# Designs tried in a protein design run: designed miniproteins, single chains, continued (3). Part 100

Each design is a single chain, and the fold is of that chain. pLDDT is the mean over its residues in the fold that is shown.

## One batch from the design tools (miniprotein)

Design m11467
Fold by ESMFold2-Fast:
Structure m11467 (fold): chain A 80 residues (1-80)
Amino acid sequence: SKFKEKVKELNELLVKAQNDLIERYKRGELTPEELDRLTAELKELASEVQKVIDEYEKTGNEDEAMKKLDEIKKRVEELR
């Protein structure tokens, strides 16, 4: 299903974003405080993905769920 593929894509993007933050930190491009803040923001976005999954399982509204996943994806990409 389009929803399952989007969830998989977004979970992979979240993992890549976290790895990118760690690499930026290792290169001295982020302070410890910035790494902590951005990591917390990614964890919040991962929680929002789970909330969308839970809501979709209750409602079956794929259009609404896909729209919310696209909004989360944009926010993840802005943190990279």
Scores: mean pLDDT 87

Design m11468
Fold by ESMFold2-Fast:
Structure m11468 (fold): chain A 64 residues (1-64)
Amino acid sequence: VAAAEAAVEAARAAYDADPTPANRAALLGALHALAKAYEAAGDAARAKAVRKELFELGGGTGRP
């Protein structure tokens, strides 16, 4: 999971600095990978939290 966590940190820093569609897409991809990594590791609570953030960013950023 460390690589997926590092990817999310990098993508989130970029998105926080400049919330462009490209940076949002990169963050969504990193969060998808992290959620799957946590689920595969048996960390359902962290996977659930990451999935919630994915829905807020990807599916309903205006009205989640």
Scores: mean pLDDT 75

Design m11469
Fold by ESMFold2-Fast:
Structure m11469 (fold): chain A 65 residues (1-65)
Amino acid sequence: MERARKLAEYIREKMKEVGADVEVEIVDGKVHVKIYGVDIEGEATAGMLSMLLFMEGHEPVEIVH
């Protein structure tokens, strides 16, 4: 839970930095991200988020946009 919460906060902060509108929630210990930003393409966003998760050593995240 603590790791997921910190990751969710980190993702929100990074997405705000790039000007994306996102909804980040924790469901069953997993981070779920919904991306509403129109400037960020799905592939680029998924790649960036995957790198973030890899660096943090986190479990798989559900990404939707």
Scores: mean pLDDT 67

Design m11470
Fold by ESMFold2-Fast:
Structure m11470 (fold): chain A 111 residues (1-111)
Amino acid sequence: MENLLKGIEYFRQGKYDEAIKYFEKAIEELKDLPQERAFALTVLAEAYLKRGEYDKAIKYAQEALDLDPYNLFARNVLFKANYLKYKKEGKQEEFDKKREQIRAEVDKLNA
């Protein structure tokens, strides 16, 4: 828990490199606590998003959703990361396809 709280404090200060270091430690400590680990993965993904590392943000947000499919924060990070990545790469069509996939997964959870 201390590493997660430390990571959040650095994240709030805009110190994303330090936040990432503490979130990675927190994820290892929380491996037996899936809901808490999902949260730690989500804030790690947001920190990578803030650094412009969209592929890592996508990876960790997806890992968070694998543990907690109802995590709205992780879904928002995944959406933003895909949008920014595909916009940067000029692949709007691939972004539209990913957006539809995310919508389908949300609809499936609410069916």
Scores: mean pLDDT 81

Design m11471
Fold by ESMFold2-Fast:
Structure m11471 (fold): chain A 71 residues (1-71)
Amino acid sequence: MDMTEQLSQELAETSRKLAEEGLRLAGVDREKARRYAELNKAMAKVLQDLGGPEEAIEEVRRNAEEVEAAL
């Protein structure tokens, strides 16, 4: 119903795709993989600052943490 809720869900889906690319790169280009993790962290921070849904913020943070754990 709220545009912010819809966009937050779309952003969480995009965050997962970015994390999957970061995970793919973790074994071949760790600097690029780290950049994908940092991008996901920045997205989570912006969602929190905008008052986005806690579930979306947690998903995006977990995506970033998963990539960092693979480095």
Scores: mean pLDDT 82

Design m11472
Fold by ESMFold2-Fast:
Structure m11472 (fold): chain A 96 residues (1-96)
Amino acid sequence: NKAALKARELGELVASFAEDNPDMTLEAGKEAARALIEEAKKLLEEAEKLGDEAGVKAAEAMIKYAEEALTKAKTAEEARALLAAAGRAAVELATK
């Protein structure tokens, strides 16, 4: 479950980033979401090659929430909430 462990670590970093940056702008949140999508896609590819189902689900959840932050967030608060949700979902799914 090496990919799942990486997904958990990335999820913890993203959740902390959202929590520690309450004054984050919408643009900064969307930039973070783009970076998360790229890293989560790499992690998804690794998890699929390893047959790591927990890693696959965690990476897919991060991509989904980050894409929602990028395409649907209208405020900085919504972008932060979606990034925090991405991180929490990854941690939850990676621990199974």
Scores: mean pLDDT 86

Design m11473
Fold by ESMFold2-Fast:
Structure m11473 (fold): chain A 97 residues (1-97)
Amino acid sequence: DKEEKEKLLKEAENVIRAAEETRKRAEELRAQAPESLHPLVDRTLEQVELGIEYAKKGRELAEKGNIEEARRYVILGGAHVGLGAMGVESVRLGIEA
């Protein structure tokens, strides 16, 4: 139980860190992107923000010992951060085109 809790807390922290890196990259690309790509950047930032919210909820649930629910939220957080990373690559390719 303690080991599983510590693992989930670390996984939630890793998701939040990845989200913060993706947010920074999306913000940098927004400054370079033509106006036509700004809606894609905004959707990318929405995915990153959802990822952070889910990861934080997973962390809170893990701290309370709700391990199964915590795992679900950490997975959801990671999925949304992954969608954000894909959005960053789509914006980057659009700028380079």
Scores: mean pLDDT 88

Design m11474
Fold by ESMFold2-Fast:
Parts: structure tokens; sequence; C-alpha cells
Structure m11474 (fold): chain A 84 residues (1-84)
């Protein structure tokens, strides 16, 4: 979970700096990390609750990152292609 928390912090810092490319890159990396760990998270109720709590705690940040990505679709496209 520290990796998820670190990525959320990097997204916040990138958005604050107006670096929408890096924010999109970290958002895609966050989604890939959660996808890769989905089976582990679903098998552990405490881990699942912690992930859900982090999502709620950082909901506004995640929504801001999504909006920034929608406003900068070229940055999101490049980030998605790089984080395969």
Amino acid sequence: LEEVEELLKKIEEALAAGDYYSASLYLVELLRTLEARAAEINADPELRERVEALGEEHRELIEAAIEASKANPEALKKAYEEVK
C-alpha cells in the first residue's frame, strides 16, 4: 500500500506543478498497480478496506487527475502507452 500512497502523493505534486503529463503517467501507473494486485486485495478484507479508505480519502485528488487528463487527452494517451 505504500506504493499506492506514494503514487497518490506524486499525482498531487504533479497537479500542483501543472505537470499534467506526469500526473497522467502516475495515475495510469496507480491503476496498473491496483489491477496487478486485485487478487491479493480481494483475498484480504483488511487490505481491501485500506484500499477503499485511500480511494475515499483521495477521491477529490483522483477526480482532479481524471479531469486534468480529460482536458489533456494527448498527455493521457502518451502516459497510457508508456505504462504498459
Scores: mean pLDDT 76

Design m11475
Fold by ESMFold2-Fast:
Structure m11475 (fold): chain A 76 residues (1-76)
Amino acid sequence: MTAEQQAAWEELESLPEEEKEKLLEGAREIAEELGLPFDVALSAIVDVYKATGDVEKAIEIARKLLRLAREERARR
């Protein structure tokens, strides 16, 4: 894993179990939907969660950001 992915897992270990489960489930759904590695989806969600403090918003924003990043890469 990259350093960013490892940092995301460390952040998860410090969270309440309920929030951890929701972030993991969100990462799985985004990874499946966008065809991305699970660790990439998880890292993005955790980064957004640190900024928002809201699990549901973090999942929604991370999904939008990852989709835009994938579309931008396709143009290159």
Scores: mean pLDDT 76

Design m11476
Fold by ESMFold2-Fast:
Structure m11476 (fold): chain A 72 residues (1-72)
Amino acid sequence: SMQDLLDEAEATVADLVARGLLTPAEEAEIRALLAKVREALANGAPEEEILKLWQELQAAIQAAVARVEAAR
């Protein structure tokens, strides 16, 4: 379900934060996107809106991970 995917994304972000791998800007953007997906889901927003926000969240996480890997 989308809730299960969101829970997994939240766990991934929590791990990245705990390891100090995110910049303040990346953390703020990812947290804002997590909040938007959660609120859209809770408020019964259209599926297209939820999927768009989910894609933006995934892109932000992937960009941060790619930056971390490139810096190794």
Scores: mean pLDDT 84

Design m11477
Fold by ESMFold2-Fast:
Structure m11477 (fold): chain A 101 residues (1-101)
Amino acid sequence: MTEEERRAWARGAAGAEVTYFVNRKGLTLEQASKLAEAATAGLDAGNPEVAREIAKKLGLSDEEQEMAAHAAEVGLRVYRATPEERERIMDELSAKAEAAA
């Protein structure tokens, strides 16, 4: 797997987690966009705390800041995962998304 492919999977996982929070909490498209931006920043930095910091700067609530950090953490888990671990994590994310819909 290339570095670009690893990052694509990680971004997909972070995006799935953001979508789960958006559906679960009934967030607006504006809040969803800000969460995705914050989570991506944390993922690109390799540090979920960067996601929290960016979410705070974007005016998101404390709960939404934690969601952004968690989404970045999930993305980083997928980025660092073996193919077998990646499949398990992606299956778990899919199941959560279905339950939230």
Scores: mean pLDDT 83

Design m11478
Fold by ESMFold2-Fast:
Structure m11478 (fold): chain A 94 residues (1-94)
Amino acid sequence: SMMDEIVALLEEHKARVVEVMREHNVPEREIRSVEALFDGFIRDVRENKLSREEVIEALERLRRALYEEYRDRHPELAEAVVEETERLIERLRE
């Protein structure tokens, strides 16, 4: 189903963001907080049956929040998260 495809893509994106955070030595506590944000987002997609457009809008908000949080402490991580999120949004638009 379309929803199962979107959820699978979000789970893959969560895994990539977590991997990049670990590569940049982000504290495990912060990684757990980001995982919880993605888990809540994925739950919202499933329970409220968010459209593709609503998912893209939510990803843009999450991307901005993560960029602002990490831009000063981990600038390379912040840029990597932006690039990965933009790549996912392009896949969701196809």
Scores: mean pLDDT 87

Design m11479
Fold by ESMFold2-Fast:
Structure m11479 (fold): chain A 81 residues (1-81)
Amino acid sequence: SMEEMKKEVERTLKGLEKLIEELRKQGKFDLAEEIEKLKREFESQAKELLEKNDKEGLYKLIEETEKRVLRLYLQAEEAAA
């Protein structure tokens, strides 16, 4: 349902917010900034998809956002090595 997708969007936003806070506490400011940019993009795109009632688009956006977070983490680990 669209209500379930709204909850998934909210969970993703809360997860990104907590991740940003945790990265800042660890002194990983560059990575925190990249995740913050990703969160802003996600929020903007999710609002548009919610207005269109595009459940499939929302699912894909959440999945792609999770993959982008993983890629940013891997890139940061490589840069720190």
Scores: mean pLDDT 85

Design m11480
Fold by ESMFold2-Fast:
Structure m11480 (fold): chain A 88 residues (1-88)
Amino acid sequence: MLSREEVIEFLEGTVKLAEEEKARVPELISDPELAERLQELLDRLKERAEELLKKAKEGADAEEILEEYRRAQAEIGAEAEAALAEAA
């Protein structure tokens, strides 16, 4: 099981990855409306990861933080899949 410190490192990595992916979206997606929507979804993932990172640093349970993250990822992922399917 991940320690609190490992969860913090994971969330910090997630924030960085979301920022990097957001910067790459306009290079990969030629449709500006779809690109904007995907960037908004990446911003939401980043904001959620930052919120959970704050809670983890404040002593929240590592398992509860990971479950909250998994729910957020699933919700945002479903919206991204729907957006991509509508564009195809």
Scores: mean pLDDT 81

Design m11481
Fold by ESMFold2-Fast:
Structure m11481 (fold): chain A 83 residues (1-83)
Amino acid sequence: MGARRAARLAREAVRAARAGDGEAAGRAAEEAARAGAEGGDGEAAALSGENAAGAARAAGLEEGARAGEEAAERGRRAAEEAA
């Protein structure tokens, strides 16, 4: 399931960032953003994207942060359209 995978990867990204592994954090954050977007669950995608963006920023990974923000925006929009 994309949403669950996104949440798991976002947690992994945060954990890697706390351990000081910026590269692992950035990769996990990018994968979390992608998995969230693919899952089609707007709320889960938004939360996963926000978490991924935060982890990527903490690691200094601008592209990962952007990907997470884009996934979050897409998820929020989908959730609003469904409401």
Scores: mean pLDDT 66

Design m11482
Fold by ESMFold2-Fast:
Structure m11482 (fold): chain A 103 residues (1-103)
Amino acid sequence: MKVLVTVTFSRPLTPEEAVRFLELLREMGLKIVGALLRGSDGRTAFIREDDTLENVREKVRAAGPITSLQLLVEATPEQAVDAVRKAAEELGIEISRLEVVEL
């Protein structure tokens, strides 16, 4: 099953925090097929499934502080919501909005 997850943060994340958030989601078993990160200055980073961790770091640094994410994941809506909430709690990240759409 595929779902589109949109996460909006209460404060911009540093690039390092955003990368850690994505790493933790993957460690929690969330299969991320793609991600679009939006920076506070309007720059975006498009993360592919086949991107290396270093490619992810470079792309996210180029986008600057991250205000929101869109994630395309292979999960149920419940699995996606649970993983996002747990990752945010573990990293001390406050989410202002979380939206999930089944595809």
Scores: mean pLDDT 87

Design m11483
Fold by ESMFold2-Fast:
Structure m11483 (fold): chain A 84 residues (1-84)
Amino acid sequence: SLEEELRKRIEELQKEADELYDKAMEHFGIAGRLERLAKEAEKVDPELAQKLRELAQTHSNIADELYKKARELREEAEKLRKEL
């Protein structure tokens, strides 16, 4: 039925969104840790500190993109729920 098809699609979107949220949180966590390590490294190895900040920015950017995609999928799921 159309209702069963919509429910399955909502579940698929929710699952994909949850997986993307989890990945985004992992990348945000890595970015935060790298920024902390960069701060500590500044006193001993400024070149290493700069590389750590660049890696932190890369992970932050990945997290932002994953988070944005997760939100879009959640919005699609909410739209489909309104049609039930």
Scores: mean pLDDT 90

Design m11484
Fold by ESMFold2-Fast:
Structure m11484 (fold): chain A 92 residues (1-92)
Amino acid sequence: MVDEVRALFDAGRYEEAVKKLLKILSNADKMDVDSQFEAVVTALSIAQLLHAMGNKETAKELADAAMKVFNEVKDQLSEEQRKLINALLGLV
């Protein structure tokens, strides 16, 4: 799932990448913890890039969606996984 999002983003198809990622995040409760972690990390990484490119509104929307998923799964994540996500959140 996230590999398709990364491919779309790398191809400059930002709107499609964001839409696909938001759908993944909205269905995160149907995914295993590691897949939820990957979706959150991917969303925050793309949000940082969008923010750097001047797309601050879309970056914030994506970061907020990722934070919602993170808050629901954080107790199931390792300390290292939580630390990485918190570091990414501080950059958006």
Scores: mean pLDDT 82

Design m11485
Fold by ESMFold2-Fast:
Structure m11485 (fold): chain A 94 residues (1-94)
Amino acid sequence: SAAAVEAQMRAVFGDDEQGVIRRAVVRGTAAALREIGRDIDKWLELKKKGEEMSEEEIKEINKKALEAGYEAALAEARAAGSEAAIRYIEEFRK
């Protein structure tokens, strides 16, 4: 369950200010990698044809992954009510 995942993350990273920042970073990283993973089938299909994914398409995927990552990290920080975690993530989003 989502509650069990939340409890496990608190146990591993802590629930102090630093622990909240760590959890936000982990959530953001997971969201970014999930976004990149959405295009695996397309990349494999192109590879079968002896073709490569365009540089523009890779840049767009990376942009969407970065946006998804920061959105998820900020959502975690906001849910925890940690102003310090929100500030930390926003500084790196620049």
Scores: mean pLDDT 82

Design m11486
Fold by ESMFold2-Fast:
Structure m11486 (fold): chain A 57 residues (1-57)
Amino acid sequence: SLEDQLTELLRAEQAEDALAIVKADPSAQAILEELSKSSDPTVATYARLILNELQVE
């Protein structure tokens, strides 16, 4: 699923690949917002970084 794909990319610290997916599919932003609240600090940190990048572009 898209959620599983994004979660694995964020866990692997592949923020560029995750950002590319979100730019191609805006519905992925809602998934990132939920992942920013994740108990996994790596997933939460990279989800917040991508959300911040989207806000400045």
Scores: mean pLDDT 80

Design m11487
Fold by ESMFold2-Fast:
Structure m11487 (fold): chain A 114 residues (1-114)
Amino acid sequence: MGKEGAEEAAEGARKAAEGAIKAGEAGREAASSGAAAGSSAAGASFSAELARRGREKLGAEHAARSARGAAGSAESAAKAAEKDGDLKGAKEAREGAKEGEEGARIGEEGARAA
């Protein structure tokens, strides 16, 4: 339960980072937010590994927090991309942000069940 929640949070964070990085290809402000989302996704991945190694509650809690961070950075990347007229990048970053938020929600539920 906590392990599965942490893995879903890490996957959501990864998708948020991918969308944010795509938006970053169009401009420097979006690129900075994409880098922040990537860092958060790395943190979520590490926390999911802790959950796999038996620290299910702690790993899920930290992965969920990192996934929320990645989603927030992806929303910032989407806003920056829209200002630059990159509607495709903005859409991909927002889709990633929604995936990160859903992953965070599942991670939080897994942490409570663990």
Scores: mean pLDDT 87

Design m11488
Fold by ESMFold2-Fast:
Structure m11488 (fold): chain A 86 residues (1-86)
Amino acid sequence: SEREERFRRLGRIVADLSLSDEEIIEGLKSLGLSEEQAEELVNALKTLTPEEFARLAGELMGLSEEQTERLADLGALAQELLEEQK
């Protein structure tokens, strides 16, 4: 479904540690988010916990509870890897 495809694309964006903030924003906008919503999610990736980020993304994108949990797990891994490189 379109919702599942959007979730997969979001997961790839969140997991791709090589993307700049601008590239993440463009990726999120391609998922149907506004520029303002995309900027909010980029800021959330940097400032919120993975669980809080996943809830926000779930609300903005209409993700299921299962998809939101999977995104939180992916976000936690991505944040841990980013912290080791910075």
Scores: mean pLDDT 76

Design m11489
Fold by ESMFold2-Fast:
Structure m11489 (fold): chain A 81 residues (1-81)
Amino acid sequence: MEKIEKYKELLLKLSELSSSPLPNEEKIKKLLELIKKLDLKDVLKAIENNEIDPETELTLMQAHKELLEERGVEVSPIPEP
């Protein structure tokens, strides 16, 4: 599951950035650099268009859940739309 592994790495770095005291603009810049480094072209395109297809969203949620479980954090119920 190479795609999920890359999403886990992205989410881990996002968590680090979200707790960082950096300005939002710098956080976005670092996020985009990370996405490019991980070759997540679909995610980059989705962010630029403010559109995330359901499959990509589910993959991100699954990777986030797995990352939290690996860190021993209880996963809150996913909010329903």
Scores: mean pLDDT 62

Design m11490
Fold by ESMFold2-Fast:
Parts: structure tokens; C-alpha cells; sequence
Structure m11490 (fold): chain A 98 residues (1-98)
């Protein structure tokens, strides 16, 4: 299933970018975190309508970072990572059953 494989590829790229963003934010590197959030938004937007909820979450993270609310940005980012990892596990299981 080509659509599911492309969705998994987009999800893997998004997880990697969000992981780098989380590391940058924990290190206090706001500029790197902002670069990664913009990259993650592009990945999610290009991935299609199924990723709209992630685009919304990433835009909220960006607003929190721009406002200097790092605790809020970190909380949303950690929740977003948990959801992304759960979606990856579900999609990998579905692909193995096909």
C-alpha cells in the first residue's frame, strides 16, 4: 500500500524533527527549536490532511516559543511526541498485517 508507506515515511521524518526540537528546547536553544518547528510544520503540511492535527499542535508550539513560554512549548511538544510514536506503532502494525 503506497499511501500507507508514504504516511509512515512522513511520520518518521516528523518524529525525528520533533525529537531534535525537543533536544534543542531542553538545551535552551530557542533559535534551533524554532527552525525545527518550521521544518516539522512543512513536513506535516506536505504529508496531507491526516496530519492537520499535528500542524495545529506544531503551530501552537511555535506561538509558545515566540512568546517565551518554554514550559508550555515543552508540554505540548512532549504530548505531540507521545501521539506521533503511538501513530507510528499503529501504522507499522497495520503495514505488517498487509
Amino acid sequence: MEKLKKELEALNKLIETVRRMLQALRAGDRDAALQYVDEAIKIAEEAGPEFKSFVNALREIKRALEAGDYDRALAILEETMRVLEGNKQALEKKLKEL
Scores: mean pLDDT 83

Design m11491
Fold by ESMFold2-Fast:
Order: sequence, then C-alpha cells, then structure tokens
Structure m11491 (fold): chain A 99 residues (1-99)
Amino acid sequence: MERLREELRRLIEKGLEHNRKSEQAYAEGDYASAIAHLTASGRSFQEAARLARQLGDTETVEALIIYGAVLISVSKSIENPELKATTEAQGQAILDAAL
C-alpha cells in the first residue's frame, strides 16, 4: 500500500517536471523538445491515473480528469499543428486512463 502511494507521488512529480520542460521548450520555439516532454509527461500522468484508480485515490483521479480536459481545451489555441495534435492526444489519453 505505502510503496504504491510513493510510486503514485513519483509519477505525478515526473509528469510535472516534463510538463515544465515542455512549456519552457515551447516558449523557446523548440517544438520538437516540447512534444517529446509533453509525451513523457502524458505517459507519467496516464500511469498515475491508473494507479490512483487502483488505490481508490478519488482526489488524484479527479485532478487528472480536470488536467486532461484542460489539455484538450488548451490544444484548440495552439498554432503549431504537431504540438496541437500531441496536446489533444495526451489530454484524451489521460482522461481515458482516469475514467
């Protein structure tokens, strides 16, 4: 039980770190790095969502549902077509994992 909660925390921290790196790369116009980090962030949050569901951590599941929905919404305002598609896909994947 405790080890799985520590793994959940680590997955969330990793997701947040990659999200921050993605945002920095996007600000610098490095769309390839932004996409790579956003994809890594999405994978960590998908694993976190599945683990949170397994643990009955409803608060973390709800937070990830909100985050996935926010990514889908934000994707509509992204001009770069590859980053737009990746942002939408990662948001949907997190929602699918959390639901």
Scores: mean pLDDT 88

Design m11492
Fold by ESMFold2-Fast:
Structure m11492 (fold): chain A 63 residues (1-63)
Amino acid sequence: DPEAAARAGLEALRAAGRKFIELSKEVIDQNGKKITIHVYADLDTMTEEEARKALEEELEAGK
């Protein structure tokens, strides 16, 4: 289900010529506050787990 969908989404992005995916990630800063950071993930070198997580975060950020 979500794993298969994430894998298909990653393959579609690669087929479209995308090399990186930008995703937002929530982390706790030095003051204990939750902040959002933006990171780039390399579609060619990421693991299946990283790809699934990256796609899930991108979909959630986009709605």
Scores: mean pLDDT 66

Design m11493
Fold by ESMFold2-Fast:
Structure m11493 (fold): chain A 74 residues (1-74)
Amino acid sequence: SRSRGIRDARGTLLRVADGARMLGKDDIAEEARRKAEELEKELEKDPTATLSQARTRATKIANELGLKAAATPD
């Protein structure tokens, strides 16, 4: 269902937030949590958004946050 797809996309970014927090990268964890909320709101407001687009957006954000974490030593 669409609701499940939105929760799955949000869940992807919340897992990134949890991982970042475990590594002591609290700033990245906060960014991931904020991006998860933004994505959920965007998907809820756009009924034409596909689950594939939601997954792609979540993955892109997750990859960008991962690269940011790797570039930041603290």
Scores: mean pLDDT 76

Design m11494
Fold by ESMFold2-Fast:
Structure m11494 (fold): chain A 96 residues (1-96)
Amino acid sequence: SLIDEVVKAAGSSDDDAVRALQVSLTLLSKGIGKNVARRGLVRAAETLGIDPEVAENVTDPESRERIVETVRKKAGEEAAEVVRKQIERVVEVEKK
């Protein structure tokens, strides 16, 4: 369904990869479909030229900044701020 479509789309373009990143982070922040969400996040990172290990460690501060910077360069400041806030929500969920 939607998650499978997002994982597939993540490899097609930078815009689709950023969208897949945002959807994957939203799912992780809600604890929904964690395995598929992590796959979507890693695939989107690959398309955007981000090391897969950075995507796997998205809650790490250095990984977070690298992902946000890459989104800023490829999709602009507004998209980067959305992604930053989504990662912050994931960090809060993982901290619990």
Scores: mean pLDDT 77

Design m11495
Fold by ESMFold2-Fast:
Structure m11495 (fold): chain A 73 residues (1-73)
Amino acid sequence: MNASELAVEAVALMRAGRTPENRRQAEELIDRAARLVVDEQRRLDPSLTDQEVQDIYDSIRRALRRVGERAEA
């Protein structure tokens, strides 16, 4: 699965309801999506530092959680 597919699946799980199982699966998919985006960015720009990569990863995770929260609310 690519990062977009993982992100869509995570948001769909959050929209389906905030059961412990759905939350756990959504968090795993969000983490995997963020890692794939970071890997792609590293391939496009190999000069990115580990710190910059971590900041991008954290930003993507927060953004995806925010989208899921809006869909649930």
Scores: mean pLDDT 75

Design m11496
Fold by ESMFold2-Fast:
Structure m11496 (fold): chain A 87 residues (1-87)
Amino acid sequence: SAELEKFKEGIKKLIDNIYKAAKDNNWSEKEVLSALLQFVRYVFKEAKEHFSEEEVKELAKFMLKEIEKRFPSGAKEIEELIKKLFE
């Protein structure tokens, strides 16, 4: 849907902003991971209010792939959080 695609664009833009902030401010891997974990929790909460369970799963997969591209060392911890948020 158009709403789903707009939400994906928003996720991508926010992840890009986190990546830029991390580079500009010389964040440690731990600081980047902390920011990403908070971001994932926030996005999941918002997505659950507006999308079906199937669409939320699609958004979670999209978000994980976009995070993995920019911060591959944090991907495992993000994947584990996403699994817990669907329990």
Scores: mean pLDDT 85

Design m11497
Fold by ESMFold2-Fast:
Structure m11497 (fold): chain A 107 residues (1-107)
Amino acid sequence: SEKEELKKAVDRLIAKLEELGVSPRLIAQVRAAGDEYIETQTDEARRRFVLQVVYAAIFADLTPEQLEELADELRKFAEESKNPKVKETIRLVADALRTLAEIKREE
């Protein structure tokens, strides 16, 4: 089901953020946005979730290398996902994180 695949995606993302040393406060904000998206499955909740992940990455001050590692992990999960909407959402997060890595290299 879409909800079960989204839960797996959110849990995998949270586990990677924890591994990369992101603060519990930022992780809690990502989880809250993810839970709202899982519950509602609206485009608004999806956009909020994507933005919250990017926000967490910025405020955790993840390096370009850490951002690419997170993006690659998410991209692998997206390729394994059978649901097209889940796949698109996870790819969108991965692409946003890769763009952030490029921006950080230029600063």
Scores: mean pLDDT 82

Design m11498
Fold by ESMFold2-Fast:
Structure m11498 (fold): chain A 65 residues (1-65)
Amino acid sequence: MEASELILEGMQAYADRDLERALELFRKAKEVIDKEIKSLKTPPDVLLSEKRFLDERIAGLEEEL
């Protein structure tokens, strides 16, 4: 499953106020992004931007839970 799909599912869970599921999905997306970044010598800005977005969302959910 691509990280973008997990991010979209996490955003939907957050909108539905299912914060635990949103956190789980964002953590899975972050694992996928981290693996992709690690496999590349020069990761594209898009992947780095998605990682920053996930870090922010995960931190926000951890504060809300």
Scores: mean pLDDT 79

Design m11499
Fold by ESMFold2-Fast:
Structure m11499 (fold): chain A 65 residues (1-65)
Amino acid sequence: MKRTAYAVVLALALSGREEVTPEEAVQLAKDIVPVSLEDVRELMEKLGKDKVTPEEALQFKAELD
């Protein structure tokens, strides 16, 4: 889960987008950290969203830290 949160934050930062879908996050983060579509979906489910913003991903990461 920690790697997934980090991958989502990185994918959002690199894309310059406000939100990404799980499929887009996997594609953007794939070359940086190993992440699966399942892991990204689990993160989004915990955030209660079908898309995540950098702010929401950072909050989730902070709760894991």
Scores: mean pLDDT 59

Design m11500
Fold by ESMFold2-Fast:
Structure m11500 (fold): chain A 79 residues (1-79)
Amino acid sequence: SKREEQYKQLLKEIEIIKEIIKEFLGDKISDEEAEEIARLVMGELLLGRPEAAVEVLMKKTGISREEAEEIVKKILEKL
């Protein structure tokens, strides 16, 4: 169904976000933590809130705003 295709696309996009987060943070973050953050970031992006996605990354990882903005920018370029 169209709803199942949308859900599968969402899971694929979450995996892309997870890979980008891991590229920036490397060994500083576990696979499970990266997946949780990717799901939260995707949730904010689906609601049209890229600034809230930046805030999620900062809160969950302790990175700077500048680093979080670069990650979100890279995510938006790949989606």
Scores: mean pLDDT 85

